# Ledger of designs, part 67: designed miniproteins, single chains, continued (5)

Each design is a single chain, and the fold is of that chain. pLDDT is the mean over its residues in the fold that is shown.

## One batch from the design tools (miniprotein)

Design m18470
Fold by ESMFold2-Fast:
Structure m18470 (fold): chain A 70 residues (1-70)
Amino acid sequence: AKEQARELGKKLGLPEEVIELAVKALEAAAAGDWEAAAEYLRKATSLALKVKSHDDADAFAREIARLMQA
């Protein structure tokens, strides 16, 4: 799951900070801390929207949310 998030983030050209926040969201979800997971995903999405198109940011957020539920 985390490796898939890193690969997608790199493919989309997202900053390392955005990818790191997404990985933290996945780690929090794996630990059962859904409140922290949601907050990290929100921060990652907000930063992605500032540096990438809406489509790329949404694609990334959707995949991270899917991986969190797996």
Scores: mean pLDDT 79

Design m18471
Fold by ESMFold2-Fast:
Structure m18471 (fold): chain A 63 residues (1-63)
Amino acid sequence: MTPEQVSEVVREAVEMIKRGASREEVVELLQRRAGISREVAERVVDLLEQGREDAAGALLVLS
């Protein structure tokens, strides 16, 4: 993924979390948008829930 695409995906995931979306809904979004495995998507959600958006973005770039 490009850094621009990663920023867009992180923004969408953060907005879903802020709206009270379930963990499963956020995981499904990440898998669909980034083409990553469930294991990686769950790790990204954990980082976003911790407020670590920079680390979440880095993991998406590497995946």
Scores: mean pLDDT 82

Design m18472
Fold by ESMFold2-Fast:
Structure m18472 (fold): chain A 74 residues (1-74)
Amino acid sequence: SRQDLLDDVIALNRALWDEYDRGVAEGLSPEELKARLQALADAFLAERKPHYSPEEYATLRAVADQLVAAAVSA
């Protein structure tokens, strides 16, 4: 559902920012931080893929890519 999609976007955004803060505290390079955030997003998407239609999954993936880009740019 659209609500499930929104809930997953919110959950992913929170997880990415928590991981960003942890990586920054660990002193990770920008490249290491980006790789870690991308890996987290990819794992999240893989776990959620079976619960969505192809159209919903494409939307979730597009939003996830934007969230990773936004976090890395902070």
Scores: mean pLDDT 86

Design m18473
Fold by ESMFold2-Fast:
Structure m18473 (fold): chain A 62 residues (1-62)
Amino acid sequence: SPVEEARRILEEVKKNPKDAKLFEEASRRLAGLVIEHPDDPEVRELAREFAKLAKEAGLEHT
């Protein structure tokens, strides 16, 4: 499911909080999930959680 995929992406970045390349790849993957599933509020919430993690890591524009 798109929610399960988004959760897996978040778990990957949480394990590697200083991996800028992983955050960049995760950003693209999550954006794709939001575009493909615009009516899924949980996918959007997980994408917002990712944005917060990226900001905390100093990688929000990577």
Scores: mean pLDDT 78

Design m18474
Fold by ESMFold2-Fast:
Structure m18474 (fold): chain A 83 residues (1-83)
Amino acid sequence: SPLEARVDAIVAAARRVLPASFDPALERLAAGVRRHADDPAVRAAVEAALARIEAAPDDADTVAEAVGELLEAVLRAERAAAA
């Protein structure tokens, strides 16, 4: 799926430049995106994160920030689904 390819690209880029302590957050992020794949806010956040990472793939701060923003979008979708 195009969404799964985008998520795999984000996770691969993050694993290349971020310390292994980020791995649980990356697994939670990937699982959360797949659970909320129908949420347009989550889809938009995936595209925004990928574009940001593609613009600066070797900048660990930029990649960490992009991952954090995408995880925030996933957490918002999870809270909305739980309500």
Scores: mean pLDDT 85

Design m18475
Fold by ESMFold2-Fast:
Structure m18475 (fold): chain A 62 residues (1-62)
Amino acid sequence: ADEYVKKAKKKLKEGDYEGAKEYAEKALEIDPENKEALGILASAYLELGKTEEAQELLARLS
């Protein structure tokens, strides 16, 4: 679980938003309640212009 979260976070920092999305989704397949993976996925969606999807994910963190 943690391995995919680390990879997603690294991809997000590198500006690889599609890669960040892919690894965050893999982390959530293993642990759907992983708040860090949800946050990374929301950030990737914002950078990809998917604002509504990002807001829905952020609501799950609140």
Scores: mean pLDDT 80

Design m18476
Fold by ESMFold2-Fast:
Structure m18476 (fold): chain A 62 residues (1-62)
Amino acid sequence: ASITTEQAKKINKAARKAIEAVEKGDFDTAYRILKEEAGLSDEAAQQFIEGVKGLLELERKR
């Protein structure tokens, strides 16, 4: 599927807010932001959160 520039901008803003929520351990807030502000599906939002969790885990070990 093609993403419009406006949709990409909304996704980027929501992604930043979601990353901050994941860093604080607030996964419910991150999930809600991705679904409601970025318009992601349940599956896409879950995959995003798991990806961010994985990156944070690696950062802690570096």
Scores: mean pLDDT 76

Design m18477
Fold by ESMFold2-Fast:
Structure m18477 (fold): chain A 58 residues (1-58)
Amino acid sequence: MLSEEEREKLIEETAKKVLELSLAGKLDEARQYLEEVVKKYGIDPEEIERKAVALATA
C-alpha cells in the first residue's frame, strides 16, 4: 500500500484532475479516471470527493 505522504499526494492529484475534466464538461472521462485510481490504489472515492470540494472552495 501507499505511504501516508504518497496517498495524500495521489488523492490531491486525482481530485485536481477530476475537477479539471468536470469543468471541461468531460464527465465520463472524470468518472473513468476516478474509478481507475480507486481500483488500482484502493483509495476511498469519498476521500477524493472531499479533497475535490476543498480544492474547489480554496
Scores: mean pLDDT 79

Design m18478
Fold by ESMFold2-Fast:
Structure m18478 (fold): chain A 81 residues (1-81)
Amino acid sequence: MMEMTPEDEEKRNELAFILLQLGKLAKKEGKDINEAAIERAEKLVEEYIKKKGLSEEEIKKIEEEAEKKAKEILEEEKKLE
């Protein structure tokens, strides 16, 4: 029973973009990918893009930011292994 704020929606979609980049990076390293989580993230990203009417340039910028964050997450995980 809470309305989602625009900030909550942006955070949720940012996490979806990050998860997609994590999946791409894990695949390049030959690691197992949670395919169900990636599929859900792809759907959320597509819905967000359509809702906001994002241009290809805006999408690329969001993907670049998400890739940077995904790399930071992977580096932190490597420190814990």
Scores: mean pLDDT 73

Design m18479
Fold by ESMFold2-Fast:
Structure m18479 (fold): chain A 65 residues (1-65)
Amino acid sequence: AAPAISATVAADGSATITASLADLEEAIALVEEALERAREEGDEETAELGERRIEFLRELREQLL
């Protein structure tokens, strides 16, 4: 699926925060799956990008928590 974690509807700031947390967890799961596939294929470049993205997403989640 195409990950669209871009706030296109910023009409209600409060609702956006709660939705972002759930979307972040889904994004982390999707990136983990992509990272595992990249490791199985031996794509080190994709795996490194995946690891960096996971760290960034986790930091964002902790900032919102």
Scores: mean pLDDT 68

Design m18480
Fold by ESMFold2-Fast:
Structure m18480 (fold): chain A 61 residues (1-61)
Amino acid sequence: MKQKKIEEARELYRKGLEALRAGNVEEASRYFMKATNLLKEVLSDEEIDAFLAELQRELDA
């Protein structure tokens, strides 16, 4: 259950970033909000920060 929510949040962040690159700020905001809410259900604030830092490194590679 926890892992599934983390995977869903990862996909939502990817979609949000793609929308942001396309100039769809409103759509990007919706994806980021959904992803963050999923993470808050299963992770602490520190764990969320670590997740976002790791995702950012993957996207910058």
Scores: mean pLDDT 77

Design m18481
Fold by ESMFold2-Fast:
Structure m18481 (fold): chain A 67 residues (1-67)
Amino acid sequence: MPTLEEAEKLYEKGEEAEKKGDYVTAIENYEKAARIYRELGDEEKAKEALRKATDVAVKELHKIVTK
C-alpha cells in the first residue's frame, strides 16, 4: 500500500521539477502524490497537490501553444 512518506517524496520531486522548469515531470509527481494522499484519506493534501499539478499544466499548455 502507498504510504504518507511516499506521497511526501513525490510532492517534493514535483516542487523540485517545477523549480527547474521541468513542468511535465512536476505534473506527473504532483498527480502521483495527490492520488496517494487521496487513498490515505488526506483530502486537503490531495487537493493541494492537484492544484499544483493544474497550475503547472496550464504553464506547460501555454508553452506548447505558443509555438
Scores: mean pLDDT 79

Design m18482
Fold by ESMFold2-Fast:
Structure m18482 (fold): chain A 80 residues (1-80)
Amino acid sequence: MLPSEEELEEFVERIKKLDAEEKEKALRELVREIVDRSESDEEFRATFLRFVRLAVEKGALSDAEIARLVAVAAEELARR
């Protein structure tokens, strides 16, 4: 089951309260969950892009953190 938009919004609010180490760990775990729950690469991309957009709109991630998150997503997809 893919994370709902509400679950993604709750996750964005949660990561805003975490320190840098906990935030990186939580983001990596989220990427793995999306990879594991997605039936296809298309579903993964759609869900991942929705998360990134919400995080940017809410100011939860810096440009550097977004770039790192994209790299993690590419690595987790390649391990699939």
Scores: mean pLDDT 78

Design m18483
Fold by ESMFold2-Fast:
Structure m18483 (fold): chain A 64 residues (1-64)
Amino acid sequence: PRPPLSPEELEVARFIGEVLTKLGDAIDEALQRLKAGAPREEVDRFLKEVSEELVKEIKEYNEK
């Protein structure tokens, strides 16, 4: 049955899309900070914070 995805597959696809969007936004912000002359330490710290938040969201989703 090709034309719609199962409800579970659609929900997983939406969740993955949201996580990827957040990751892409974080990378873009990190690049913008670097262009503005922000120190690498600040950018590394920002990316670590974003990574921790995304890992938390993924864990919470897996417990569903």
Scores: mean pLDDT 78

Design m18484
Fold by ESMFold2-Fast:
Structure m18484 (fold): chain A 66 residues (1-66)
Amino acid sequence: SAEDEKESELYARLTELAQEAAARGLSPAEIAEIAKAAIDKYFNEGASVEEAVAYAEKLIEEKLAE
């Protein structure tokens, strides 16, 4: 379904961001926390894939600024 395709797109894009975040120095635990927050935003808050991915990107930048 279109919903399954959007879920697949979300996970694919979060996987790419996780690889970039790891390359930039985030730990697996920090990446997992950010991924869970983005997934929650999509599934529980009705956010689009684009909004959930943008939220993950924001959290990555905030974590790197610590």
Scores: mean pLDDT 85

Design m18485
Fold by ESMFold2-Fast:
Structure m18485 (fold): chain A 55 residues (1-55)
Amino acid sequence: EELLKFEQAVLDYVVRAKKAGLSDEEIQELVKRITELINAGKTIEEIKAEFDRFL
C-alpha cells in the first residue's frame, strides 16, 4: 500500500509536470530528484512539497 501510494504520487507529478509544460529532460531530472529524496528517507509529504515548487 505505501509503495503504491508512492508510485501514484510520482505518476501524478510526472503528469502534472507534462501539463505544466516541463520538458522531457526536466521531467527526468524531477524523477531523479524523487529517487534521491526517497533514498534520503524523506516522507511523501516532503516529496510533494518539493515538487509543488516546480509546478
Scores: mean pLDDT 72

Design m18486
Fold by ESMFold2-Fast:
Structure m18486 (fold): chain A 66 residues (1-66)
Amino acid sequence: MKLTDEELDAAVLLLAAAVTLVSSKRIGNKEAQEYAQKAIDAAVAGDLDTAREYLNKALEIMKKEE
């Protein structure tokens, strides 16, 4: 099977967003959960720029809580 750069970016973003969602749920940070879920939804829709923006917001919230 051949993965394009776009498909690889989507797969990496989905994995990172899913890990962030699970981590934010475990910690109980609801704001990070919402952004991580939005990142997953955007990546599934093929909007990789929006997915990356929401993932970065979720990660920034998680880092500030630590």
Scores: mean pLDDT 78

Design m18487
Fold by ESMFold2-Fast:
Structure m18487 (fold): chain A 57 residues (1-57)
Amino acid sequence: PVEEFREWARKHLTPEEQEEAERMLRVVEATARERGRPLPPAEALLAAFNTSLAARK
């Protein structure tokens, strides 16, 4: 459900924050592929990115 995370980002983030979200997502996708695991659910991706957003607030 990486697509749910991308949709959330488009609706709730500024363009600058959307670029950071895509950067994080690319790293997560690469790691999951390398480990042979499925991508994390949208909830886990949101939790990880919210930690980054909290640092900016």
Scores: mean pLDDT 74

Design m18489
Fold by ESMFold2-Fast:
Structure m18489 (fold): chain A 71 residues (1-71)
Amino acid sequence: MAEAEALGRAVEEWLLAHGASPELARAAGRAAAELARARAEGASEEELARLEAEALARLRPLHEAEVARKA
């Protein structure tokens, strides 16, 4: 959905403005768009929780790599 993509772009831009890497910001934006789209399509709370957990699992190593690179 266009609204979900707009949310993903907004999340990506916000993270970039706050010093996140392009890779992390892009991944987080995509995850936000995916969750928003699933919610709009009527996904259950269980399905949304699973998607969120999968997104966090993907984002955690990217965030850790960013912290290590900036240190």
Scores: mean pLDDT 78

Design m18490
Fold by ESMFold2-Fast:
Parts: sequence; structure tokens; C-alpha cells
Structure m18490 (fold): chain A 106 residues (1-106)
Amino acid sequence: SDEELKKKIEELAKKAKEAVEEGDVKKAAELVRELGELAKEAKTDEVIEAALKGLEEVLKLAREKEVLEAILEAAMAVLKRAKTLELINRAIGLILRAIGALFDLG
């Protein structure tokens, strides 16, 4: 059910944030990718909104290439499932921010 998907996506986002804060780059990237895969199964806007919120929160903390690439991949998966102009615009904004962060890596 989408309610179960939403809860699992929220838990994955929380764990991904914790992994970034702990410096576990590989775990953070894997959790973000799992979130993106679950978002592909979304049937309602509420699940897409939860995925976008989670990815936006992880992006604020992410500085490592592997995590930023995982966020970009997940954001693109979310964009394909977004049905409203608001959610589409949020997903595009997230993609552009992730790309910008990747180009800022020195």
C-alpha cells in the first residue's frame, strides 16, 4: 500500500541523513538509491511528496560525490512519477541543485 511505502520512504530518508552525519558515504548512497527504487512504485502524490522531502533534507547535508549521484538518480525516478506541476517543479529543482553540488566538488 502507498501508506506503507510512504512510511518506509520516510524511514529510509531518516537513516540516509544519519549515515551522512556519521560519514558513512556508502550506506547513505545505498539508502538513497533504495528510496528512489521505492518511489518508482508510488501510486499517490503523498508518497512522491515524502520522497522529495526526504531527498531535499539529505541534499542539504550531502557533500560526497557518491551520495550526490544517488540523490540525482533518485530525484530522476521521482520526477517520472510526479503528476502535478508543483511536484514536477520540486523534482526538477532538486535535480538542478544536485547537479550544481556535483559541479562544486573540488
Scores: mean pLDDT 88

Design m18491
Fold by ESMFold2-Fast:
Structure m18491 (fold): chain A 67 residues (1-67)
Amino acid sequence: MSDLQEGMKHLEKGAKAYAEGKYEEAAEHFEKAAELFSKVLGEDHPITRGARNAAEEARKKAEEQKK
């Protein structure tokens, strides 16, 4: 499915941004991946939950970097 493939690309981009310390960009990519995965697989799917957890962690680190 194209939405699933797009979600996987965002998950990969998020992981790269996270590794580079770009937590705000990582959070945005992980959130987009979670939205795409939830549309195809549902909210309860392990892949969707994994993307949401990654987004939450990235958002937490992005907030810690501010000011």
Scores: mean pLDDT 83

Design m18492
Fold by ESMFold2-Fast:
Structure m18492 (fold): chain A 81 residues (1-81)
Amino acid sequence: MPSREELERRAAELEERIAKDPEDAEAWFELAYVYADLGKEKEAIEYAKKAAEILEKQGKPREAAIKYTAAVLYAVGGSIE
């Protein structure tokens, strides 16, 4: 499991990537998972939603739905079983 310090550093790296390319859907999804690991559920869901909207604009609505659902389930602690 990444440490809080490692997660915060990864978040900063992803935020720099997004600042250079705000349509990088993969960076937004990775940021959502990092914030979920930090316990910031609401921010994680918001970043996942942003990533899904970018994928939908790119003509990938099925991929957007699948990745958004996976990220939300991860953020809320998973609903497997």
Scores: mean pLDDT 81

Design m18493
Fold by ESMFold2-Fast:
Structure m18493 (fold): chain A 92 residues (1-92)
Amino acid sequence: GAAEAARFAARQAVRLLPEAVAAALAGDDLGREITEGLWRIALAVARLEGAPEEVLEELERLAEAALAAARAGDRAAAEAAVAELRALAASL
């Protein structure tokens, strides 16, 4: 159901986004693109399965914030965004 689709998206975010952030901070553009691509596929699947759009939008916002901070070399901001993403996932 919708709640299961939301939890699926949250689990994929917690699994993939720390890896994408680590790749971005290391300057590994290919590793980042692959991991971010897998996250975007998971997000699309969750949306098709009826996950609440409010939850998907918040996961997207936190993922984009983490990746933008990582690309800027701001490790602290990237880690803070990943921590918020983990907290959101734990609440689902």
Scores: mean pLDDT 89

Design m18494
Fold by ESMFold2-Fast:
Structure m18494 (fold): chain A 50 residues (1-50)
Amino acid sequence: MKILVRDLEGKVVENPPKIFYDFAEKLGMEVGDVTTLSIDGKTYIIEVVE
């Protein structure tokens, strides 16, 4: 599974930490699915791209 992670301003998070992958896997996300995750007061958008 490959994910694309962006902040709320659209900036891409290069090499997302394992927690983003673990969260997407826990939700059973499929290609094209989008969710949000808040860490340390910041909200991120997670999209499964492959």
Scores: mean pLDDT 82

Design m18495
Fold by ESMFold2-Fast:
Structure m18495 (fold): chain A 73 residues (1-73)
Amino acid sequence: SAAAARKAALERQAALYQKGIAVAREQRDMVEESKPSLPESVYQKLMDGIDAAEARFRQAAATADAQARALAA
């Protein structure tokens, strides 16, 4: 059905956003490891960018998941 296909697409999209969160966490770990070699301003800018990206992916994943659940009701 069209609803089942849309649900599957939303679930796949949510899974991709979860991968985005995982990548953001790996990038944070890499920046933390590099901190002694980075100017403070560069470190802060990189961390702010990673935090913003993670927040965006979390919101997108939650939205996709909520829409997928609504199709199952």
Scores: mean pLDDT 87

Design m18496
Fold by ESMFold2-Fast:
Structure m18496 (fold): chain A 66 residues (1-66)
Amino acid sequence: SKKREEALEIATGIIYKKYIIDGESLEDARKEAKEYLVNKLGLSEKEAEEIVEEAAAKVKEHEAKI
């Protein structure tokens, strides 16, 4: 859905900023992204976990191509 796609973009941006740019651990970046999706966007824990997992994979794919 469009809302899921938007949440994925937001999660990807948070993980990229925290992990790649700020040098935080991927674990901490994932926690921050999940917290945002659940607490600020109102997603369920399950939906947030699935989106964060997909977002982290996208960020790792980008890192591997650098």
Scores: mean pLDDT 83

Design m18497
Fold by ESMFold2-Fast:
Structure m18497 (fold): chain A 86 residues (1-86)
Amino acid sequence: SMKEENRKAAEDLVRAAREYIEKAREALKKGDAEKAIKYTLLAMFLATVALSSAYLAGDKELEEEARELFREAKELYEEALKLKEK
């Protein structure tokens, strides 16, 4: 069904967002502000799309997971911007 397809899409997008968050953390550890910014922007984008797909699927737990991933990515993005200023 379209609902199940949206749920699977949200799960895949959540997984991708987590992978980019981890890549952003590794970039931050290496002092690579530009890569950290790139990966956090990708993670925020993926989390936003995941939230939309979860909403269409009616999956409240997946919606909350996507919101939390967006928040985490945004915090890392702010950290990356501060690193770029150094």
Scores: mean pLDDT 91

Design m18498
Fold by ESMFold2-Fast:
Structure m18498 (fold): chain A 114 residues (1-114)
Amino acid sequence: AREEMIEVIEEARRRMEAVVREWAARHGLPQAVEDLLLAMIEGAAQEQIEAVRTLSPEEALRRIEELNGLLLDALRAVLAAAGVPQEAIDELEAELRRVADEMLEELRRIVEEA
């Protein structure tokens, strides 16, 4: 269960990083902004993996859900502060939310099987 949850988190992290890189290239974002978003995604994944290692599977799932929400809110705030147009922010948020939702569905299945 725990090892499977960590693999799901690592896959979601790679998918989110790929989404950010493609989106940043498409919108001509400064490298410093892209690097900051990637660091935020990496940090969130590390906290989620720590939750899986230290908490019960059910508590870890709840914490992962909280961290996903905090990540998306923080990314939106950073991009708004950097002067990124609202339409571009909404596009990125929709793509990242899709990855986060798919991750949560897979994690719920793993927890139910444990």
Scores: mean pLDDT 89

Design m18499
Fold by ESMFold2-Fast:
Structure m18499 (fold): chain A 100 residues (1-100)
Amino acid sequence: SLLDELKAALEEFLALAKKRFSEEEVEQLELLTENLLKWFEWLEKKKVPQEVLEELKKIVLETIEKAKELIDKGASFEEVYKVFSEGLDKAMELADAALE
């Protein structure tokens, strides 16, 4: 399912983050991922159109890949957190527009 693919991608991202960042920094990323998964589950319960859910998934997965690339390049926690949170904000903005 969409949710299962997001969970898998987020688990891989967090595993990579745990190798590079402090426990406190990783906890901040874990909170963002938990909130994202809860939000996506809520959207499914609200019967948001499948095409919208697929577009949101694409944005989130692209954000995860960008964040992973930054970690691989030795970027700071602040840079990774910013890219990740901005990508999630973009997904939420798109969802809000679709639910008007």
Scores: mean pLDDT 85

Design m18500
Fold by ESMFold2-Fast:
Structure m18500 (fold): chain A 47 residues (1-47)
Amino acid sequence: MEKKEVTEYRRTSGGLRIPVGKKIITDEERKKRMDEELEQLRKQAEA
């Protein structure tokens, strides 16, 4: 299926991930999220 059910997480100041619910996302939104996370990691690694 083109839509995937994923768990939404909220990150606290301590870096702990807390599951706040489930969300159905499209393949496109999944790609967007992954791209944004990779971008953040790359920026942190660059710094």
Scores: mean pLDDT 68

Design m18501
Fold by ESMFold2-Fast:
Order: structure tokens, then sequence, then C-alpha cells
Structure m18501 (fold): chain A 95 residues (1-95)
């Protein structure tokens, strides 16, 4: 439950970072760094949960890969001045 709450908080933080970066290009580099940090924490969480909750561990690992992809798009947009992808796929909450 604590892990589930942390995953939810990390997802909300990632969504907020993407939303702000979409509205303000000057925030894209910061958002990319933030999403990388979130992905790193999700990977650590996946390792912590691997034996006790393998389903949640897999979901955390998938979210980490997703947020790394978002961070890469944000970094590219910040470096090139090109627009972000039109829409980022919403993360699915584990049931």
Amino acid sequence: RAAGAEMTALMVEAEEAVRRARADPSLREEAAERLRGIAERLRALAEELAESDPVMARNAAVLAELFEAYAEDLRRAAETGEPMREEYEAPEVPV
C-alpha cells in the first residue's frame, strides 16, 4: 500500500511536469530531469517489490520505461526548440 501510494504520487508528479513543460518551453529541460529522477525511483521500487509483489514490480518497471521515453522527448524539444509529441500516453494504474 505504501508502495502503491508512492507510485501514484510519482505518476501525479510526472503528469504535472509534462503539463507545465507543454505550456512553457523554458521548463522542458527541468521536466526532463525530473522525469528521469522519477523513472530511477520507479526502477528502485520495482527491485524492492520483485519478490513480495511481482505484479506491482512489473508495473513500476513499465512506468519507469515510459517516463524515460517522455524525458527523452522533453530533452529533444528543449535542445532543438521543436514541439513535444502531441500527446503522451497516459499511464495505466495497476489493478
Scores: mean pLDDT 78

Design m18502
Fold by ESMFold2-Fast:
Structure m18502 (fold): chain A 80 residues (1-80)
Amino acid sequence: MSPEEKARKLVEELIEKGYSPEEIVDAAVEFLREMAEKGYSKEELRKAFLAILSVASEHKLPLETIQRLAAEGQRIIDEV
């Protein structure tokens, strides 16, 4: 399973289990940070990040949550 598929499934499972928006953001950010620490490329991080945002949008998470995910995820990618 690709990193982007893992990222997508992680967020989908957290949403389905009823985790709070802040818990979903924290888990998604942690996943991206762990990818960066494991030496994944900027391109692979970007693909996982876009998958996370796509799932959040598809499941109609609050705009504030999507904005937080976008800001924190982009910061991690920019640091790689």
Scores: mean pLDDT 84

Design m18503
Fold by ESMFold2-Fast:
Structure m18503 (fold): chain A 102 residues (1-102)
Amino acid sequence: SKIVEEAIEELKKKLPEIPEEIKEDFEKGLEALEKGKYDEAKKYFLKALEKDPDFAWAYTGLGLVYIKQGKYEEALAALDKALELDPDNEIAKKLKEYIESL
């Protein structure tokens, strides 16, 4: 889906703004997601959240994993958590609108 590819590219643009201690796990999560390794991607986003439970971009990444797996209820829960932590998260808003349009 073009929207998922666009969301991944937007998240990659955030990498320079991410603290070094969680950047590696988040980057590996995005790389795994791009390669279709969804279980690996989920593992890395969860590792980022172990280090920073309030890291909204990792919840956006989990939302993308769930969208690719067709798990839309879990995707909405992850995206709602991302928006709770960062209400200005335009990527999460756009992904939520995408699911609601299905």
Scores: mean pLDDT 88

Design m18504
Fold by ESMFold2-Fast:
Structure m18504 (fold): chain A 61 residues (1-61)
Amino acid sequence: SSEELEADKIVLSVLFEGLRQGLSEEEILARLRERLEAAGFSDELKEKSLQAARKAWRIFS
């Protein structure tokens, strides 16, 4: 869906910017949560997005 695509774009943006800046997993997840909430996504989509970010963090860190 368009909402899922927008959430994925936010996840990638926050994750890669955070990794570039050397932010911790906790800092990246906190920033991601704020952006997803500001965008008005459902709790289910927010949780899926946070889980995707955690998995990606484990791969890239």
Scores: mean pLDDT 86

Design m18505
Fold by ESMFold2-Fast:
Formats: C-alpha cells, sequence, structure tokens
Structure m18505 (fold): chain A 61 residues (1-61)
C-alpha cells in the first residue's frame, strides 16, 4: 500500500536466501521478511517464491 524501495527488496531477498539455505519453511521466511522490512505479505511471498524457484533451477544445473 506504499511504494517499495530498492533497499527493501534487496533486504527481503537477502533474508529469503539465507532462510531458504537454512531450511526454513516458506511461511517462516515470509513472516521474517514482513517483520524485518515492513513489506506487505503478498510481496514477501512473491520474493520467496521467485528465489526458491531460481534456486531450484540453478541447483546442480
Amino acid sequence: HMTITYEQGVKASEIAMRLLDEGKSREEIVEEIVKETGLPREFAERIVDSLEYAKKLGEKA
């Protein structure tokens, strides 16, 4: 409901990548992104989904 800054997106991506590597659930990662960046849940979910998919595509490719 407000403009998302580049810095918020970068921080959310960093959090998502680290927690995915730690084996955290999608829900845990989304919750942490919302808590740390203040992004709407739907944006956090999109970031997690995009990075999870990208990681799967690049993993042992």
Scores: mean pLDDT 75

Design m18506
Fold by ESMFold2-Fast:
Structure m18506 (fold): chain A 62 residues (1-62)
Amino acid sequence: RVDELIAKLKDPDPEVRVQAAEELGRLGDRRAITPLAFVYQNDPDPEVREAARRAIERIAAR
């Protein structure tokens, strides 16, 4: 499940990447922190970067 969502962070559709980041944040699995940090630093879409930032914050708050 988490690995499937991490794979979706590389989807060509930015809406799919936003949804994957949001779901990873909701699940709270710390395995997602490193892939989300990469997306936050490198994704061309500012909405995807912001979704990744929020997801990291949500996971780290646990």
Scores: mean pLDDT 83

Design m18507
Fold by ESMFold2-Fast:
Structure m18507 (fold): chain A 55 residues (1-55)
Amino acid sequence: LQQQVQESFQRYREYVQKMLEYEKRGDTVGAQQYRQQAQQALDELQRLSEQLSRS
């Protein structure tokens, strides 16, 4: 569980960085896709964090 939280946080961070890079290039479609990926990773991170706090 702890490792899963770290992995989800790493994925979230990577997607946010890619989103910003695509926005800088003016690639709004690519930025939008990475924004969705980041949101999914954040939702997963929150869920795993709740499980960790209850264990």
Scores: mean pLDDT 78

